# Designed miniproteins, single chains: the designs that were tried, part 89

Each design is a single chain, and the fold is of that chain. pLDDT is the mean over its residues in the fold that is shown.

## One batch from the design tools (miniprotein)

Design m3298
Fold by ESMFold2-Fast:
Structure m3298 (fold): chain A 55 residues (1-55)
Amino acid sequence: SESEYFEKLLVEILQAVEDDDWEKLEKLLKEAEKTLSEEHLELIKNMVELALEQK
């Protein structure tokens, strides 16, 4: 399901932010833009923003 795929992708994206793996983060965000609904993409972008604010 899209929700299952979304959860997996979100975990990988947040891990990339934690690891300072900017190349992986860019790749995963591009994948999200191509595969996820606008609603799920917006949620990912908001969560990434919050994670970056904690650095």
Scores: mean pLDDT 82

Design m3299
Fold by ESMFold2-Fast:
Structure m3299 (fold): chain A 51 residues (1-51)
Amino acid sequence: MIEEKIKEAKETVKAILDKIEEEEPNPEAIKRAKELAPKVLEERIKEIKEE
């Protein structure tokens, strides 16, 4: 189901960001990850809807 795949993608992106905040000592890398995360999520959702 498309909705289930989208939910899984959102949860995966959140989990990755949480891990980066906990494990990454460089604040610039954390900031960049937060900026890129919504773009990655949008592209993944688009792929799910197109496939």
Scores: mean pLDDT 77

Design m3300
Fold by ESMFold2-Fast:
Structure m3300 (fold): chain A 102 residues (1-102)
Amino acid sequence: DVEKAVKLAKEAVELARKAKELAKQGKVREAIRLLDKALDLAEKALKLAPDDEEVRKLARETAELVIEAAMEVLKQAETLEDILRAIAVALRAIGLLFDLEL
């Protein structure tokens, strides 16, 4: 399970980085979709290996990147729906960071 969890957590980091780049390009909806997927993968990885130090580190990195990407989405967002989605994803990432400090 740990090897699978690490693989999922690494994929989460990669998706969050890609989402930040897409947000900078104005591809707001695609970026939000990838941010949600990145958080889903990070949460799944933590469920498989909650006490693994590498998984916890990668999940924290994912959450931090999601917050950065969500801030970039907020700069580019032109609709209230996209603004609210970016806020929701950022709050979800903040919640994950809080859980990781428990």
Scores: mean pLDDT 89

Design m3301
Fold by ESMFold2-Fast:
Structure m3301 (fold): chain A 98 residues (1-98)
Amino acid sequence: SVEDRLRLVEHQLAVTRQVIKDNQKRIEKLEKQGHPDADYLKKKLDEIEEEFKRVEERAKELLEQENPSEEEVREVMREAVLVEASATLLSMLIRETE
């Protein structure tokens, strides 16, 4: 159902939020160490945080609607997958830098 799909998006976003928080802490450590790649990683983190916020706000809007469209639900599901992938890829880049 549409409601079940939106609940899956909420779960995916909760997982992604934890990855983003972990990335924030790791980048802060690199910044304190004066690592040359810290600025680049911080910019990538900021881009991901903005995307995450947009997806989270969209998911909340759809949950408040009586009859959200299946198209809009599919779009937010795709966006949730993409932001999770971006956060995970940033984690890998940070690991290469550490």
Scores: mean pLDDT 88

Design m3302
Fold by ESMFold2-Fast:
Structure m3302 (fold): chain A 68 residues (1-68)
Amino acid sequence: DPDLEKAKKFADEVVKIIVEAREAGKSLEEAADEAVKFLNENKEELAKLSEEAKEYLFEYINEKYKAY
């Protein structure tokens, strides 16, 4: 499923942004802002994803936020 593969790549990039920002001493809020900026820059590609792929991506982002 190319949409799920695309969502996984977006999820991996979001996690990388959050982890790198947090390890650099930024707050979770600052890390989240960087991740949101990345997603907003890719909003057209995100809009093309299937509902299943979007749900996967959103659940993954929410889980990382909740792990604060």
Scores: mean pLDDT 76

Design m3303
Fold by ESMFold2-Fast:
Structure m3303 (fold): chain A 55 residues (1-55)
Amino acid sequence: MGGIVGLTRTLALNALLAGRVDDAQRMVDVLETLLSDSPTARAQAAAIRELLDSY
């Protein structure tokens, strides 16, 4: 589980750093929807959503 969650988190953060907010939002949606049964995925989605709410 860590590999795909970690990759999705990295892609979301890189999208935010590049100013691609829509791409970051899509990655958060993946963490919340497709990986929702993972506590790690939910924690990463929550952290990235807090960053998105600041934009």
Scores: mean pLDDT 74

Design m3304
Fold by ESMFold2-Fast:
Structure m3304 (fold): chain A 64 residues (1-64)
Amino acid sequence: MDRVSDLLRRAREAQEAGDNRTASRLYREASRLLRDIADSTSGPVADALRRGSDDLDDTSRRLG
């Protein structure tokens, strides 16, 4: 979880700086980590993490 939070913070900082390419990359990394965590659990928590991963992947594609 801490690694995801760090990636999301850095992604927002990159967006604020106008560096959409870096922001896109960081959101993609966060998406991948959420997917990995979802695969290690089950039930509603896993489903929520998968939705979060999909949202971040979509954001990454829109920025880069």
Scores: mean pLDDT 82

Design m3305
Fold by ESMFold2-Fast:
Structure m3305 (fold): chain A 63 residues (1-63)
Amino acid sequence: MAALKEELKAEVVKKSSELSKVLDDDALTKANQELAKIYAEALAAGDLEKGKEEMDKLVKEAK
């Protein structure tokens, strides 16, 4: 569904922006790769809430 894809993309952009304030370039690149993986898995599962939870967990662990 288009809405799921758009919501997950918005969450990735938001989390990546937040991480860019606290991580160096190398750590940010790795975090963005993990965010992309979570995005792909959440899209395949059709689970927006699970995707958001996994992204939030990644951000908390990176801080």
Scores: mean pLDDT 79

Design m3306
Fold by ESMFold2-Fast:
Structure m3306 (fold): chain A 86 residues (1-86)
Amino acid sequence: MVVELVLVGATVGQKMLAIGGGVEAELAGGRMSSRTEGDRLTVTVENASDEGKKAVKDAAEGVAAAGGTLTETKEGDRITFTVDAS
């Protein structure tokens, strides 16, 4: 399955938390990539394990706790966590 974490209007600290979650998910057997477009950061983990999904979800919750609104969306085998900090 594919897990994504999308940040909008995030601080540098929030972006570092998101990247950390993606790296942890890759260490759990997935493959991480990240893309920055303006004030949007997208962290994608392909072939995520259940441990990797938890790592990304924990990171999304941490980012939201620092200041933002978390929304979870599922489309087929893709889960997207979006944190709007703008």
Scores: mean pLDDT 87

Design m3307
Fold by ESMFold2-Fast:
Structure m3307 (fold): chain A 63 residues (1-63)
Amino acid sequence: MDKELADRILKRIEELAKQGKISIEEARKNVDAAVTGLEARNAPEAAAYLREKGEEIIKELEK
């Protein structure tokens, strides 16, 4: 469940950034907020996954 939630959050952030609806800085803030939310829910593995995958997506968007 938490990993599926992380995947859905990542997909939404990537879609918004690709559409130009949010900046790269806003995408980073959204990843950080989502990581904090998952940590608060005692889902540290999902939070780590979201951060790692989110950083990969942001690096691709900055190319």
Scores: mean pLDDT 80

Design m3308
Fold by ESMFold2-Fast:
Structure m3308 (fold): chain A 71 residues (1-71)
Amino acid sequence: QGEEDIERATRAMKVGTEALNRVVEEHPEILEKPELTARLIGTAFATAMNTEGSDEERLEAAYKAVEELAK
């Protein structure tokens, strides 16, 4: 069980990082707000971890959650 849990966590971190990078590219001013950036990181990883389905579905869910907070 530990192996598949670690694999899921690793995938969620990769997807969460991709979603965060996309939002930062669209809203570069976020990098000037460290508290907002920390919140976006947490949201991206939590959403990616808790979303079932394909990597693309996880990425879309994480991106939407982070994008909404970045507005």
Scores: mean pLDDT 78

Design m3310
Fold by ESMFold2-Fast:
Structure m3310 (fold): chain A 112 residues (1-112)
Amino acid sequence: SDEDIEAIKLTVDGLIESFRALAERARAAGYDELAELFQKIVELLTEIKQALDSRDYEKAIKLINEVIELLQKARELAKTLPDPALRDEVLRFLDGAILTLNTIKETLKSLL
């Protein structure tokens, strides 16, 4: 429904803001590879939002799968972070983002 799509867009906007903040924090801490992954995730999330605006749900699902693959790569890098507080916070956030995106993907699949 239009209401479900608007809720998904708000969730995607929240993820964009969170990943932008994490990219800045990672870069400030000298974790450039992780920061670049988060920036790429922001770019793909923005493309997902554009696909949702054009009701191209097949494209949105494809882009969500690409984001999930990058999130898994970010998760492996995050495990190697020497700061336990940042490591644990990032890992919890990444696990939550993967769950959220899988839920969005299943909702979009139900609209095909």
Scores: mean pLDDT 90

Design m3311
Fold by ESMFold2-Fast:
Structure m3311 (fold): chain A 73 residues (1-73)
Amino acid sequence: MIEEILETSLTDVEKAEELAREWAEKHAGDREALLEAQRAAAERAVELAEALGLDVEEAREAAERLLAALEAA
């Protein structure tokens, strides 16, 4: 799920990329919906990181990497 990918991206970007790839494979027909959901999740990840006192810069970088991976898939 996008929520799980988002939470994982804050601690383990490689694992989050794996989860995103698996989800994309299952929902290949809904790639546009996946990209839109990922953009919304990326914005929320930065807000969540700030609220939890986590590294906002790491959250942004992780979100950008996931978006790039999904756009390339």
Scores: mean pLDDT 67

Design m3312
Fold by ESMFold2-Fast:
Structure m3312 (fold): chain A 76 residues (1-76)
Amino acid sequence: MPSNEELAESLRRRSEEERRRGDEVSAEATERASDLVEQGMSPEDAIRTVAESMRDWPEEERNRALSAIGQAVGDA
């Protein structure tokens, strides 16, 4: 299991990659997840908090952001 520091770094790298691709929505979501994990929130709680903040987002944007977070978690 990755440490909070390793997961935060993975999420941050994903945010930078999404930003370079012009997907600002996914970049913002992964950056927020990284910040919460870095602040000491458990990975599960951080992901849930970000997902809850996206409940009113368009489904396509929400699905892309959640996919980006999931890929970063898997890469950690």
Scores: mean pLDDT 80

Design m3313
Fold by ESMFold2-Fast:
Structure m3313 (fold): chain A 55 residues (1-55)
Amino acid sequence: MSLEEIVAEAGKAMEGKSDEEREKVLARTYMELAEAGVPEEEIKAAIAALTKKYG
């Protein structure tokens, strides 16, 4: 999956969830982006954006 697809799916999974469930989605998203070979700088930026928007 592309970075945009992974991030979009994570955002959907975080909608209406508790803080604990959002944390789990963020952890999984970090892992998926790292496994896909996305640079760490871009992963950190994506996770920060998701946290700001949905957390």
Scores: mean pLDDT 79

Design m3314
Fold by ESMFold2-Fast:
Formats: structure tokens, sequence, C-alpha cells
Structure m3314 (fold): chain A 94 residues (1-94)
């Protein structure tokens, strides 16, 4: 069983705005595809996560620190199998 995750290499957002991270997830299997997005502040090392509704094609990340960069990872789980997408670097502009 193969879960394929496509994420952008980088996303920029203006300070004070919510970040929209687009993605695509494909699976050869049947059953519920669970999506969770992790984002880590590269300056502080603090990691947060959000659960995404089934069928999501993007995530909205809120309460980001201006001038900081985040490493964003999407994890998809189906029938006990988990796959991590490639990291996205999210830059929050001042």
Amino acid sequence: PEIEIETPESVEVKGGEDAIIPFRVRSEGEGELRLRMYYKNLKTGEESSIDLPPGSQSAILKNLEEGHEYEVRLIATQSGLSRSGRPTILKVLK
C-alpha cells in the first residue's frame, strides 16, 4: 500500500495573516485517510499540530510568529500505515 503526499517546497505569508499550505494526498488503499499537519518553529524548536478534516486539500495555520520560519510536515495515516510528506519551509514575513 502506497500513500503519496505532495507538498510545496516553500510558502511565504505576510506577518499577521494565516498561512495556507496546499497539498495533495493519494492512496492506493481504501478506508479513512487521516491527515495531521505538524509545524515546528525553526528558531525556538517548538512544535504544534492540527488535525485536518477528511478530504482536505490545504491547511490553515494560525498564530504564527512574524519574521520566523517553520518546518511544516503533513502526515497521512490509513489502515495503520503512516506516511510523512516532504517538509515545507514556511516563511512568515515582517
Scores: mean pLDDT 85

Design m3315
Fold by ESMFold2-Fast:
Parts: C-alpha cells; sequence; structure tokens
Structure m3315 (fold): chain A 60 residues (1-60)
C-alpha cells in the first residue's frame, strides 16, 4: 500500500475522532511533500488532533 493511501486512512480516523478536517489535511499534505515516514506523518497529525482535545494515546 502506498504512503499516500495509509496516510489518507489515518487522516480519516483523526477527522472522525473530532479533529479539524482542514488542519489534518494540511499536515498530511506537508508530510507527503517532505517525504516523511508514515510514523512521522502520523505523529504530526496526532499532535494536531491532541491540541484540539481529541484523545490520542502514545503522543506526549
Amino acid sequence: MSREEVLRHIEKAFVAAGADPEAVRQVRDEALKEGLSIEEATLRMAEVARAQGVPVTGVA
């Protein structure tokens, strides 16, 4: 599965949990442009979701 497809699934999960769709999409696009790993991109999206009050485990 491509990096883009995996990150799209992760984006949808954060949005479904209550994160701002535009903010998460922007972070995903930036991560893809930078060539970040799936793990690094996921952590960035999780940070945005956590800042908005979404319960995310494993993020400091």
Scores: mean pLDDT 75

Design m3316
Fold by ESMFold2-Fast:
Structure m3316 (fold): chain A 95 residues (1-95)
Amino acid sequence: EKEKLWVETERALVIMQATFLLKSNDLPEELKQKLQRLIDAIGSGNYDEAIKLAEELRKLAEQLKDENPEVSEFVIRVAERAIEVAKKMKELGIK
C-alpha cells in the first residue's frame, strides 16, 4: 500500500546523502568514485550493481574509522540504507 511511496522516498534520500558526501574534502578518491557509481546505479534501476557498490563502500569506510570516524559512520549508514532500498525496489519491481 504505502511501501512503494516509502521506498521511492528512501531512494531519493540515499541519492541526496551520497551527493552530499561527494562534496566532502575528507573522502578518498576511490570512495568518491564508488559513491558516484552508486548514485548512477540506484538512479537507473541497476539494483544488483548498487548492492555490490554499497557493500564495497561499507568495506572502504571501515578503513577510515580511525582517521575520520564521523565520515566513516555516515558512509556506512548511507551504504546500508542503499542496500535495503535497492533490495526492496528490486522486490517491488520498481524501475
Scores: mean pLDDT 80

Design m3317
Fold by ESMFold2-Fast:
Structure m3317 (fold): chain A 93 residues (1-93)
Amino acid sequence: SEELVAEAERLLKEAKELLEELKELLKKPLDKSDVPRLIGLLLDAIGLIIDAERLIKEAEKEGNEEALKLAKEALKLAKEALELARELLKRVK
C-alpha cells in the first residue's frame, strides 16, 4: 500500500505544478497562439481529476488514510486548475 501513497504524492505534485503553470499564464496577456497550450492544460486538469477520484475510491477500500488525504488534496487542486484554465480560455480573443 506504499504504492497508493506514492501514486497520490505523484498526483499531488502534478496538480501543484499544473496550478502554478496556470498562475504564471494569468500574469501575461493571452492571444490566439496560447489556445492550444490552454486546451492541453485543461485536458491535463480533467485527467488529474479522473485519476484522483479513482485513487480516492481505492484508498477508501483499503483504509489507507495517508493516500486518501493526499488524493483528496490532489483532487481539490486539480479542480482549481480546471476552473483557472476555463477562466483563462475566456480571456482569449
Scores: mean pLDDT 89

Design m3318
Fold by ESMFold2-Fast:
Structure m3318 (fold): chain A 65 residues (1-65)
Amino acid sequence: SPLAEQGFKAGQELFKQGKYGLAARAYDAAIKADPNFKEAYLNKAKAYEKLGKYDKAQEYREKAK
């Protein structure tokens, strides 16, 4: 999905800038556009881990099937 790819790329750019909360939101947009986008769940988990939100990070890793 082009919309999912755009959200994912936006998340990666925000993550590179250290904007982990905004990156997590961009990855969420990618997931909403494509719920089977495994990489977006994994990257959202990584963003939560950078924020010290380990329980949320684990939740999104489990959703990446």
Scores: mean pLDDT 88

Design m3319
Fold by ESMFold2-Fast:
Structure m3319 (fold): chain A 75 residues (1-75)
Amino acid sequence: KKAEELLKKGIDYLKQGKTEEAARYFMEAGDIYDKEGKWQKAAEAYELAYQASIDNPELRREAAAKGFKARKKAA
């Protein structure tokens, strides 16, 4: 599935040390899960994006905000 494929690509980029690229793939996966109503999976993807985006404050802030909203929907 689309979001799962993006998560896999993100993990592959993390293995290569390409953390910013990984964070972008995790963000896209989270956005897809959120649109599909899979809020727990969206929150997990956004958390991965947050961890991977340490050198990109804007992306890190966006991941944190979207992750918070997804966790609230999952509750």
Scores: mean pLDDT 84

Design m3320
Fold by ESMFold2-Fast:
Structure m3320 (fold): chain A 68 residues (1-68)
Amino acid sequence: LAKLSVEENFREEIERLVDELLERGVSKEEAVEEVTRRVRDLLRSRGVSEESIEKLSEAARELAEEHI
């Protein structure tokens, strides 16, 4: 796994998750939703505030849509 950096590592994680889901035959729409959900769960488990989770989840959705 890549070294932690706010923007770059986040982008890499999103792109990797999207690629995995698409490789499994998941639709593009479903992949975006699943990635967004996993990001919310991950941030919550790391103790990130709900306000930051909402902001970062929106960014994750945009990054996932950009990648597909």
Scores: mean pLDDT 76

Design m3321
Fold by ESMFold2-Fast:
Structure m3321 (fold): chain A 100 residues (1-100)
Amino acid sequence: SPDDQRQRAIQAGTIIFQGSVQINISVQTNTHDQTVNQINSIISDIKSQLSTILPSSVYSQINSILDNMSQQINTSTQSQIPDIVTNGTNQIMDVLQNYI
């Protein structure tokens, strides 16, 4: 139902928000290598959680965005990471809004 879809989208959005907060802290407190390693761990955790919440078609779209974010972050400088995360998060939110 639309209400069930909305609840799943809210839960997924909360997980993404929590991950973005952890990434923000890492960017401000850690070395570049530590930040990249922590972000890759956070992305893996997000993928695991979202795979149990979202339909496979929605999850597949978000998984592709998370893979693109991870690839960009692994080749980025520390100063580029916030923009990559903001752009990826916005794309994920668009997917979740279209799912509702």
Scores: mean pLDDT 89

Design m3322
Fold by ESMFold2-Fast:
Structure m3322 (fold): chain A 84 residues (1-84)
Amino acid sequence: SAEEALRHLDEAIESLKQGNVDAAIEHLERALEALRKMGPGPDVDFAIALVEGALAGLRDGRMTPEQAIELLRLAKEAVRRHAA
């Protein structure tokens, strides 16, 4: 559901703000599972791409927590547009 995806995205953002990258990765994996269950759509597909990018970048050390938070904020807005 959109509510489930938004919850996991919020938990990932909070973990990143606290410097807990491992917890953020776990929450992002849960967000991705929730997004994939929402069905196809341009806003959902965009949110999935942003979450996958943040997840890969955090795992590879190619993305700062601050950069990841910005991608996740955009993912949340995309989820809200789809749910409206």
Scores: mean pLDDT 87

Design m3323
Fold by ESMFold2-Fast:
Structure m3323 (fold): chain A 69 residues (1-69)
Amino acid sequence: NAAIRALFAQFDTNGNGRITAAELIAYLESQGRVLTEEERMRIAMLIARYDTDGNGSIDFAEFVRMLAS
């Protein structure tokens, strides 16, 4: 759980307790990953799948569910 919280904090660059697809993409690219359009779309769709609020972001509980899947 501490490791998952640390991982979430790395993606939550704004410190607002939520992750957007844009923040996840930006983090992965900052780690030296070159993402294709298909990979960016898959990330956006993954976030949307767990975004029960419909606001384009996921909270920590939704992030944990995403990792468990």
Scores: mean pLDDT 74

Design m3324
Fold by ESMFold2-Fast:
Structure m3324 (fold): chain A 55 residues (1-55)
Amino acid sequence: SEIQEEIDKLTEEMRKLSEELIAALKTDVSKPQALQAELHEVTKKLVELHRKLYE
């Protein structure tokens, strides 16, 4: 389904952003804030999509 494809895509994006955030936390004070905001938005979208699937 289209919803499942979107969930899969966002899950992969979240994985990549999490890896970048972990790397950035070691060397960059400003970069982690932007990555955390992106992770928050992707996570929010994933929660909403899962809610729609399991209604």
Scores: mean pLDDT 75

Design m3325
Fold by ESMFold2-Fast:
Structure m3325 (fold): chain A 87 residues (1-87)
Amino acid sequence: SLEEEALKLLEELIELLEKHGLKEAVRYVQQAKEALEAGDYGLAMALLLQAVSIAVEGLKDDPELVKKIEKLAAEIERILREMMAKR
């Protein structure tokens, strides 16, 4: 399902952010996962975007890692938008 795909990608994003010590960004992605599981797709989106903003600010000297994080986040965002549009 779209929900299972989004949850898997959120877990992959958490693992990537934890590997790089971005604990604040991890906290926001974990909250986004909880919001998604509660059916609050708007809150999940907002929390995901905050996590990406924090991660990008923390990784200004690593453009390749930023690109990887942004690509993964964009995939999650696409799924969340599809879930919102179908309801």
Scores: mean pLDDT 86

Design m3326
Fold by ESMFold2-Fast:
Structure m3326 (fold): chain A 52 residues (1-52)
Amino acid sequence: SEKLQKEIEKLREEAARHVAEMKQAQANGDKEAFVRAGKRLAEAGERIRELT
């Protein structure tokens, strides 16, 4: 389904953004931001799994 593929692609882009946020937080020593971004990454991965 084209609609599903576009939705999954958006979620993958969202996941990539959270990975970048984790790397930035780690570089800055921001443990709270790192944990928060990690949780959001896990949530995006869960949603992708449910759609596939």
Scores: mean pLDDT 85

Design m3327
Fold by ESMFold2-Fast:
Structure m3327 (fold): chain A 69 residues (1-69)
Amino acid sequence: LKEMEELLTRAKEAFKAKDLERVRELAEEAERLYEENREKMDPEERLEAEILLALVHMMLGVLKIEERK
Protein backbone atom coordinates (compact mmCIF):
# COMPACT_ATOMS: atom_id res chain seq x y z
CA LEU A 1 0.00 0.00 0.00
CA LYS A 2 2.89 2.43 0.76
CA GLU A 3 4.06 2.13 -2.86
CA MET A 4 0.54 2.98 -4.05
CA GLU A 5 0.52 6.06 -1.79
CA GLU A 6 3.88 7.18 -3.24
CA LEU A 7 2.51 6.76 -6.77
CA LEU A 8 -0.52 8.89 -5.86
CA THR A 9 1.80 11.63 -4.56
CA ARG A 10 3.80 11.55 -7.82
CA ALA A 11 0.56 11.53 -9.83
CA LYS A 12 -0.66 14.65 -7.98
CA GLU A 13 2.59 16.46 -8.83
CA ALA A 14 2.34 15.38 -12.49
CA PHE A 15 -1.31 16.47 -12.52
CA LYS A 16 -0.36 19.94 -11.23
CA ALA A 17 2.21 20.12 -14.04
CA LYS A 18 -0.48 18.93 -16.50
CA ASP A 19 1.83 16.16 -17.69
CA LEU A 20 -0.63 13.70 -19.24
CA GLU A 21 2.07 11.18 -20.22
CA ARG A 22 3.52 10.99 -16.70
CA VAL A 23 0.09 10.58 -15.07
CA ARG A 24 -0.70 7.79 -17.57
CA GLU A 25 2.57 5.99 -16.74
CA LEU A 26 1.89 6.32 -13.01
CA ALA A 27 -1.66 5.00 -13.47
CA GLU A 28 -0.28 1.97 -15.32
CA GLU A 29 2.29 1.34 -12.59
CA ALA A 30 -0.40 1.67 -9.90
CA GLU A 31 -2.53 -0.93 -11.72
CA ARG A 32 0.49 -3.26 -11.93
CA LEU A 33 1.23 -2.93 -8.20
CA TYR A 34 -2.44 -3.54 -7.37
CA GLU A 35 -2.57 -6.72 -9.49
CA GLU A 36 0.71 -8.01 -8.02
CA ASN A 37 -0.34 -7.43 -4.39
CA ARG A 38 -4.11 -7.91 -4.65
CA GLU A 39 -4.15 -11.46 -3.23
CA LYS A 40 -1.97 -10.44 -0.25
CA MET A 41 -4.22 -7.53 0.75
CA ASP A 42 -6.89 -7.73 3.40
CA PRO A 43 -10.30 -6.20 2.49
CA GLU A 44 -9.43 -2.84 4.07
CA GLU A 45 -6.09 -2.56 2.25
CA ARG A 46 -7.79 -3.55 -1.01
CA LEU A 47 -10.42 -0.84 -0.60
CA GLU A 48 -7.73 1.78 0.11
CA ALA A 49 -5.71 0.65 -2.91
CA GLU A 50 -8.81 0.78 -5.13
CA ILE A 51 -9.55 4.34 -3.94
CA LEU A 52 -5.96 5.40 -4.72
CA LEU A 53 -6.16 3.74 -8.14
CA ALA A 54 -9.48 5.48 -8.86
CA LEU A 55 -8.01 8.87 -7.92
CA VAL A 56 -5.07 8.43 -10.30
CA HIS A 57 -7.44 7.45 -13.12
CA MET A 58 -9.67 10.45 -12.37
CA MET A 59 -6.65 12.75 -12.71
CA LEU A 60 -5.74 11.09 -16.02
CA GLY A 61 -9.31 11.53 -17.27
CA VAL A 62 -9.34 15.23 -16.42
CA LEU A 63 -6.05 15.84 -18.26
CA LYS A 64 -7.31 13.93 -21.32
CA ILE A 65 -10.37 16.19 -21.46
CA GLU A 66 -8.17 19.31 -21.12
CA GLU A 67 -5.86 18.06 -23.90
CA ARG A 68 -8.82 17.73 -26.30
CA LYS A 69 -9.86 21.35 -25.70
Scores: mean pLDDT 77

Design m3328
Fold by ESMFold2-Fast:
Structure m3328 (fold): chain A 93 residues (1-93)
Amino acid sequence: GIIELELSEEDVDDEKAEQLNLEGDKLKALGKYEEALEKYKEALEIAEKSNNKLGQFHSYLGLSNVLDALGKLEEAEEYRQKALAVRQVLEQK
C-alpha cells in the first residue's frame, strides 16, 4: 500500500464483514446451514452500516445459497436478486 497509516474504523468494519462472510462460507461447507445464516446476516449488517457493496454482495450470495440448501426457495431467490442488483451497481462504477 502507498500509505503506512493505521486502519480506519471503516477499514476495520470491512475486514470484519469479510471475516464473517468467510466464516459463513466455512459453516456452509460443513453443512451447518443455520450457523452459516447467522454469520452471513452479521456480515450483512456490518457491510450495510459501512456501505461496503462487496461485503453486501458476498453476504447476499451466501444467504441465497444457504436458504436454497435449507429448501427456503422463495427467500433464497429474494437474496439472489439482491446480490444481482448490488453486482450491477459495482459493474457500473
Scores: mean pLDDT 80

Design m3329
Fold by ESMFold2-Fast:
Structure m3329 (fold): chain A 79 residues (1-79)
Amino acid sequence: LTEKIGELAYKALEYREKAKTYFSNNQYDKAIEYLKKAIEYYKEIVERSKDVDPDTAEAAERMIKSFENEIKYIEEKKK
């Protein structure tokens, strides 16, 4: 479980870095797409951790909120 959670977090961060690259290239739709993919990985971390490691679940929930705020910012930039 712990190793799988770490793998999910790593994949989420890879998708966030891809989103940053797309944003820097003015590819806003792709940036949003990749942030949404990162959010889905953190949602899975929350689901797997909530009853076993509440601190990890809380950290993942904070990351989801951060990424949702980034999506909102990019959507405003796209207008």
Scores: mean pLDDT 82

Design m3330
Fold by ESMFold2-Fast:
Structure m3330 (fold): chain A 66 residues (1-66)
Amino acid sequence: KKYRLTLSGSVASQIGVVLRLIGEPNAEIERIGENEYLLTLSGSEEAQEALIAELRADPSVTLTEL
């Protein structure tokens, strides 16, 4: 499933989110703007839902389904 990821907050918070996703074997992240990324998730539905919930819990993250 594909999502538009928009990052806000401090530079440290933004870097933390990007590094978390780069380290995820079933996630692909592509920069599409200054603070905007295209996130593509693979793997099990349960794992995808868990990662989405984790990201949505971060106040610096905005996720929009594509």
Scores: mean pLDDT 81

Design m3331
Fold by ESMFold2-Fast:
Structure m3331 (fold): chain A 64 residues (1-64)
Amino acid sequence: IEEGEKAFEEGNYEEAIKKYREAAEKLSGDEKIKALGNLFEAAKKAGNTKLALEALREAQSLQE
């Protein structure tokens, strides 16, 4: 997550997406939901609407 946040702050949204996706795959519970939320924001900034919606839906499914 920290590596993804640094990339996001630097405006490197493609790297942020990669790091947040890796984090989401390794994490569970609340940490995974947070990583998916960060992935959604990074994907929106990159203009990747499909990935953003997929991350949002996956996070929603985990909260149910």
Scores: mean pLDDT 78

Design m3332
Fold by ESMFold2-Fast:
Structure m3332 (fold): chain A 70 residues (1-70)
Amino acid sequence: DKLRAQLDELEARAAAATTREELVRVLIELGALDVSATILHLLGEISEEEYEELQARIDALEAAIAAKLA
């Protein structure tokens, strides 16, 4: 799955990030991924279950990045 693969990459990049700039770039790309997941869900291209899993992972990663940026 393309969206899951992209999210896996963003999670790895956030874990490896050593600067605020790196974390902010991941956060921007995560926002774009969230929009893509929402559009695909609205088009019926991904299941409700997959969308809920992606949203939970996106929310968790956003919270982790926000905590590091505070």
Scores: mean pLDDT 85

Design m3333
Fold by ESMFold2-Fast:
Structure m3333 (fold): chain A 84 residues (1-84)
Amino acid sequence: DELEAALKRAEETAAADTAAVAAAGEEGVALAREGAEAARELAAASTGVKKKGYELYAEAARAVAEGDAEAAAEKLKELAKLRA
């Protein structure tokens, strides 16, 4: 199941990225925040499905920066479902 595999990957990615950012400390958090801002700018310049995709990615990156793997996973799962 392609969607099931994508949802599992979203959970694994959220956990791994959150742990990596936490391990990198303040610099990791700053980088994740920069990624979230870049995604928000892309969302502002986009429409339709692309806009929603960038918004979800920006929210996932923000959750990673905040150490919230569960919130990051939910946003990445929504992104996977958007493409299913």
Scores: mean pLDDT 83

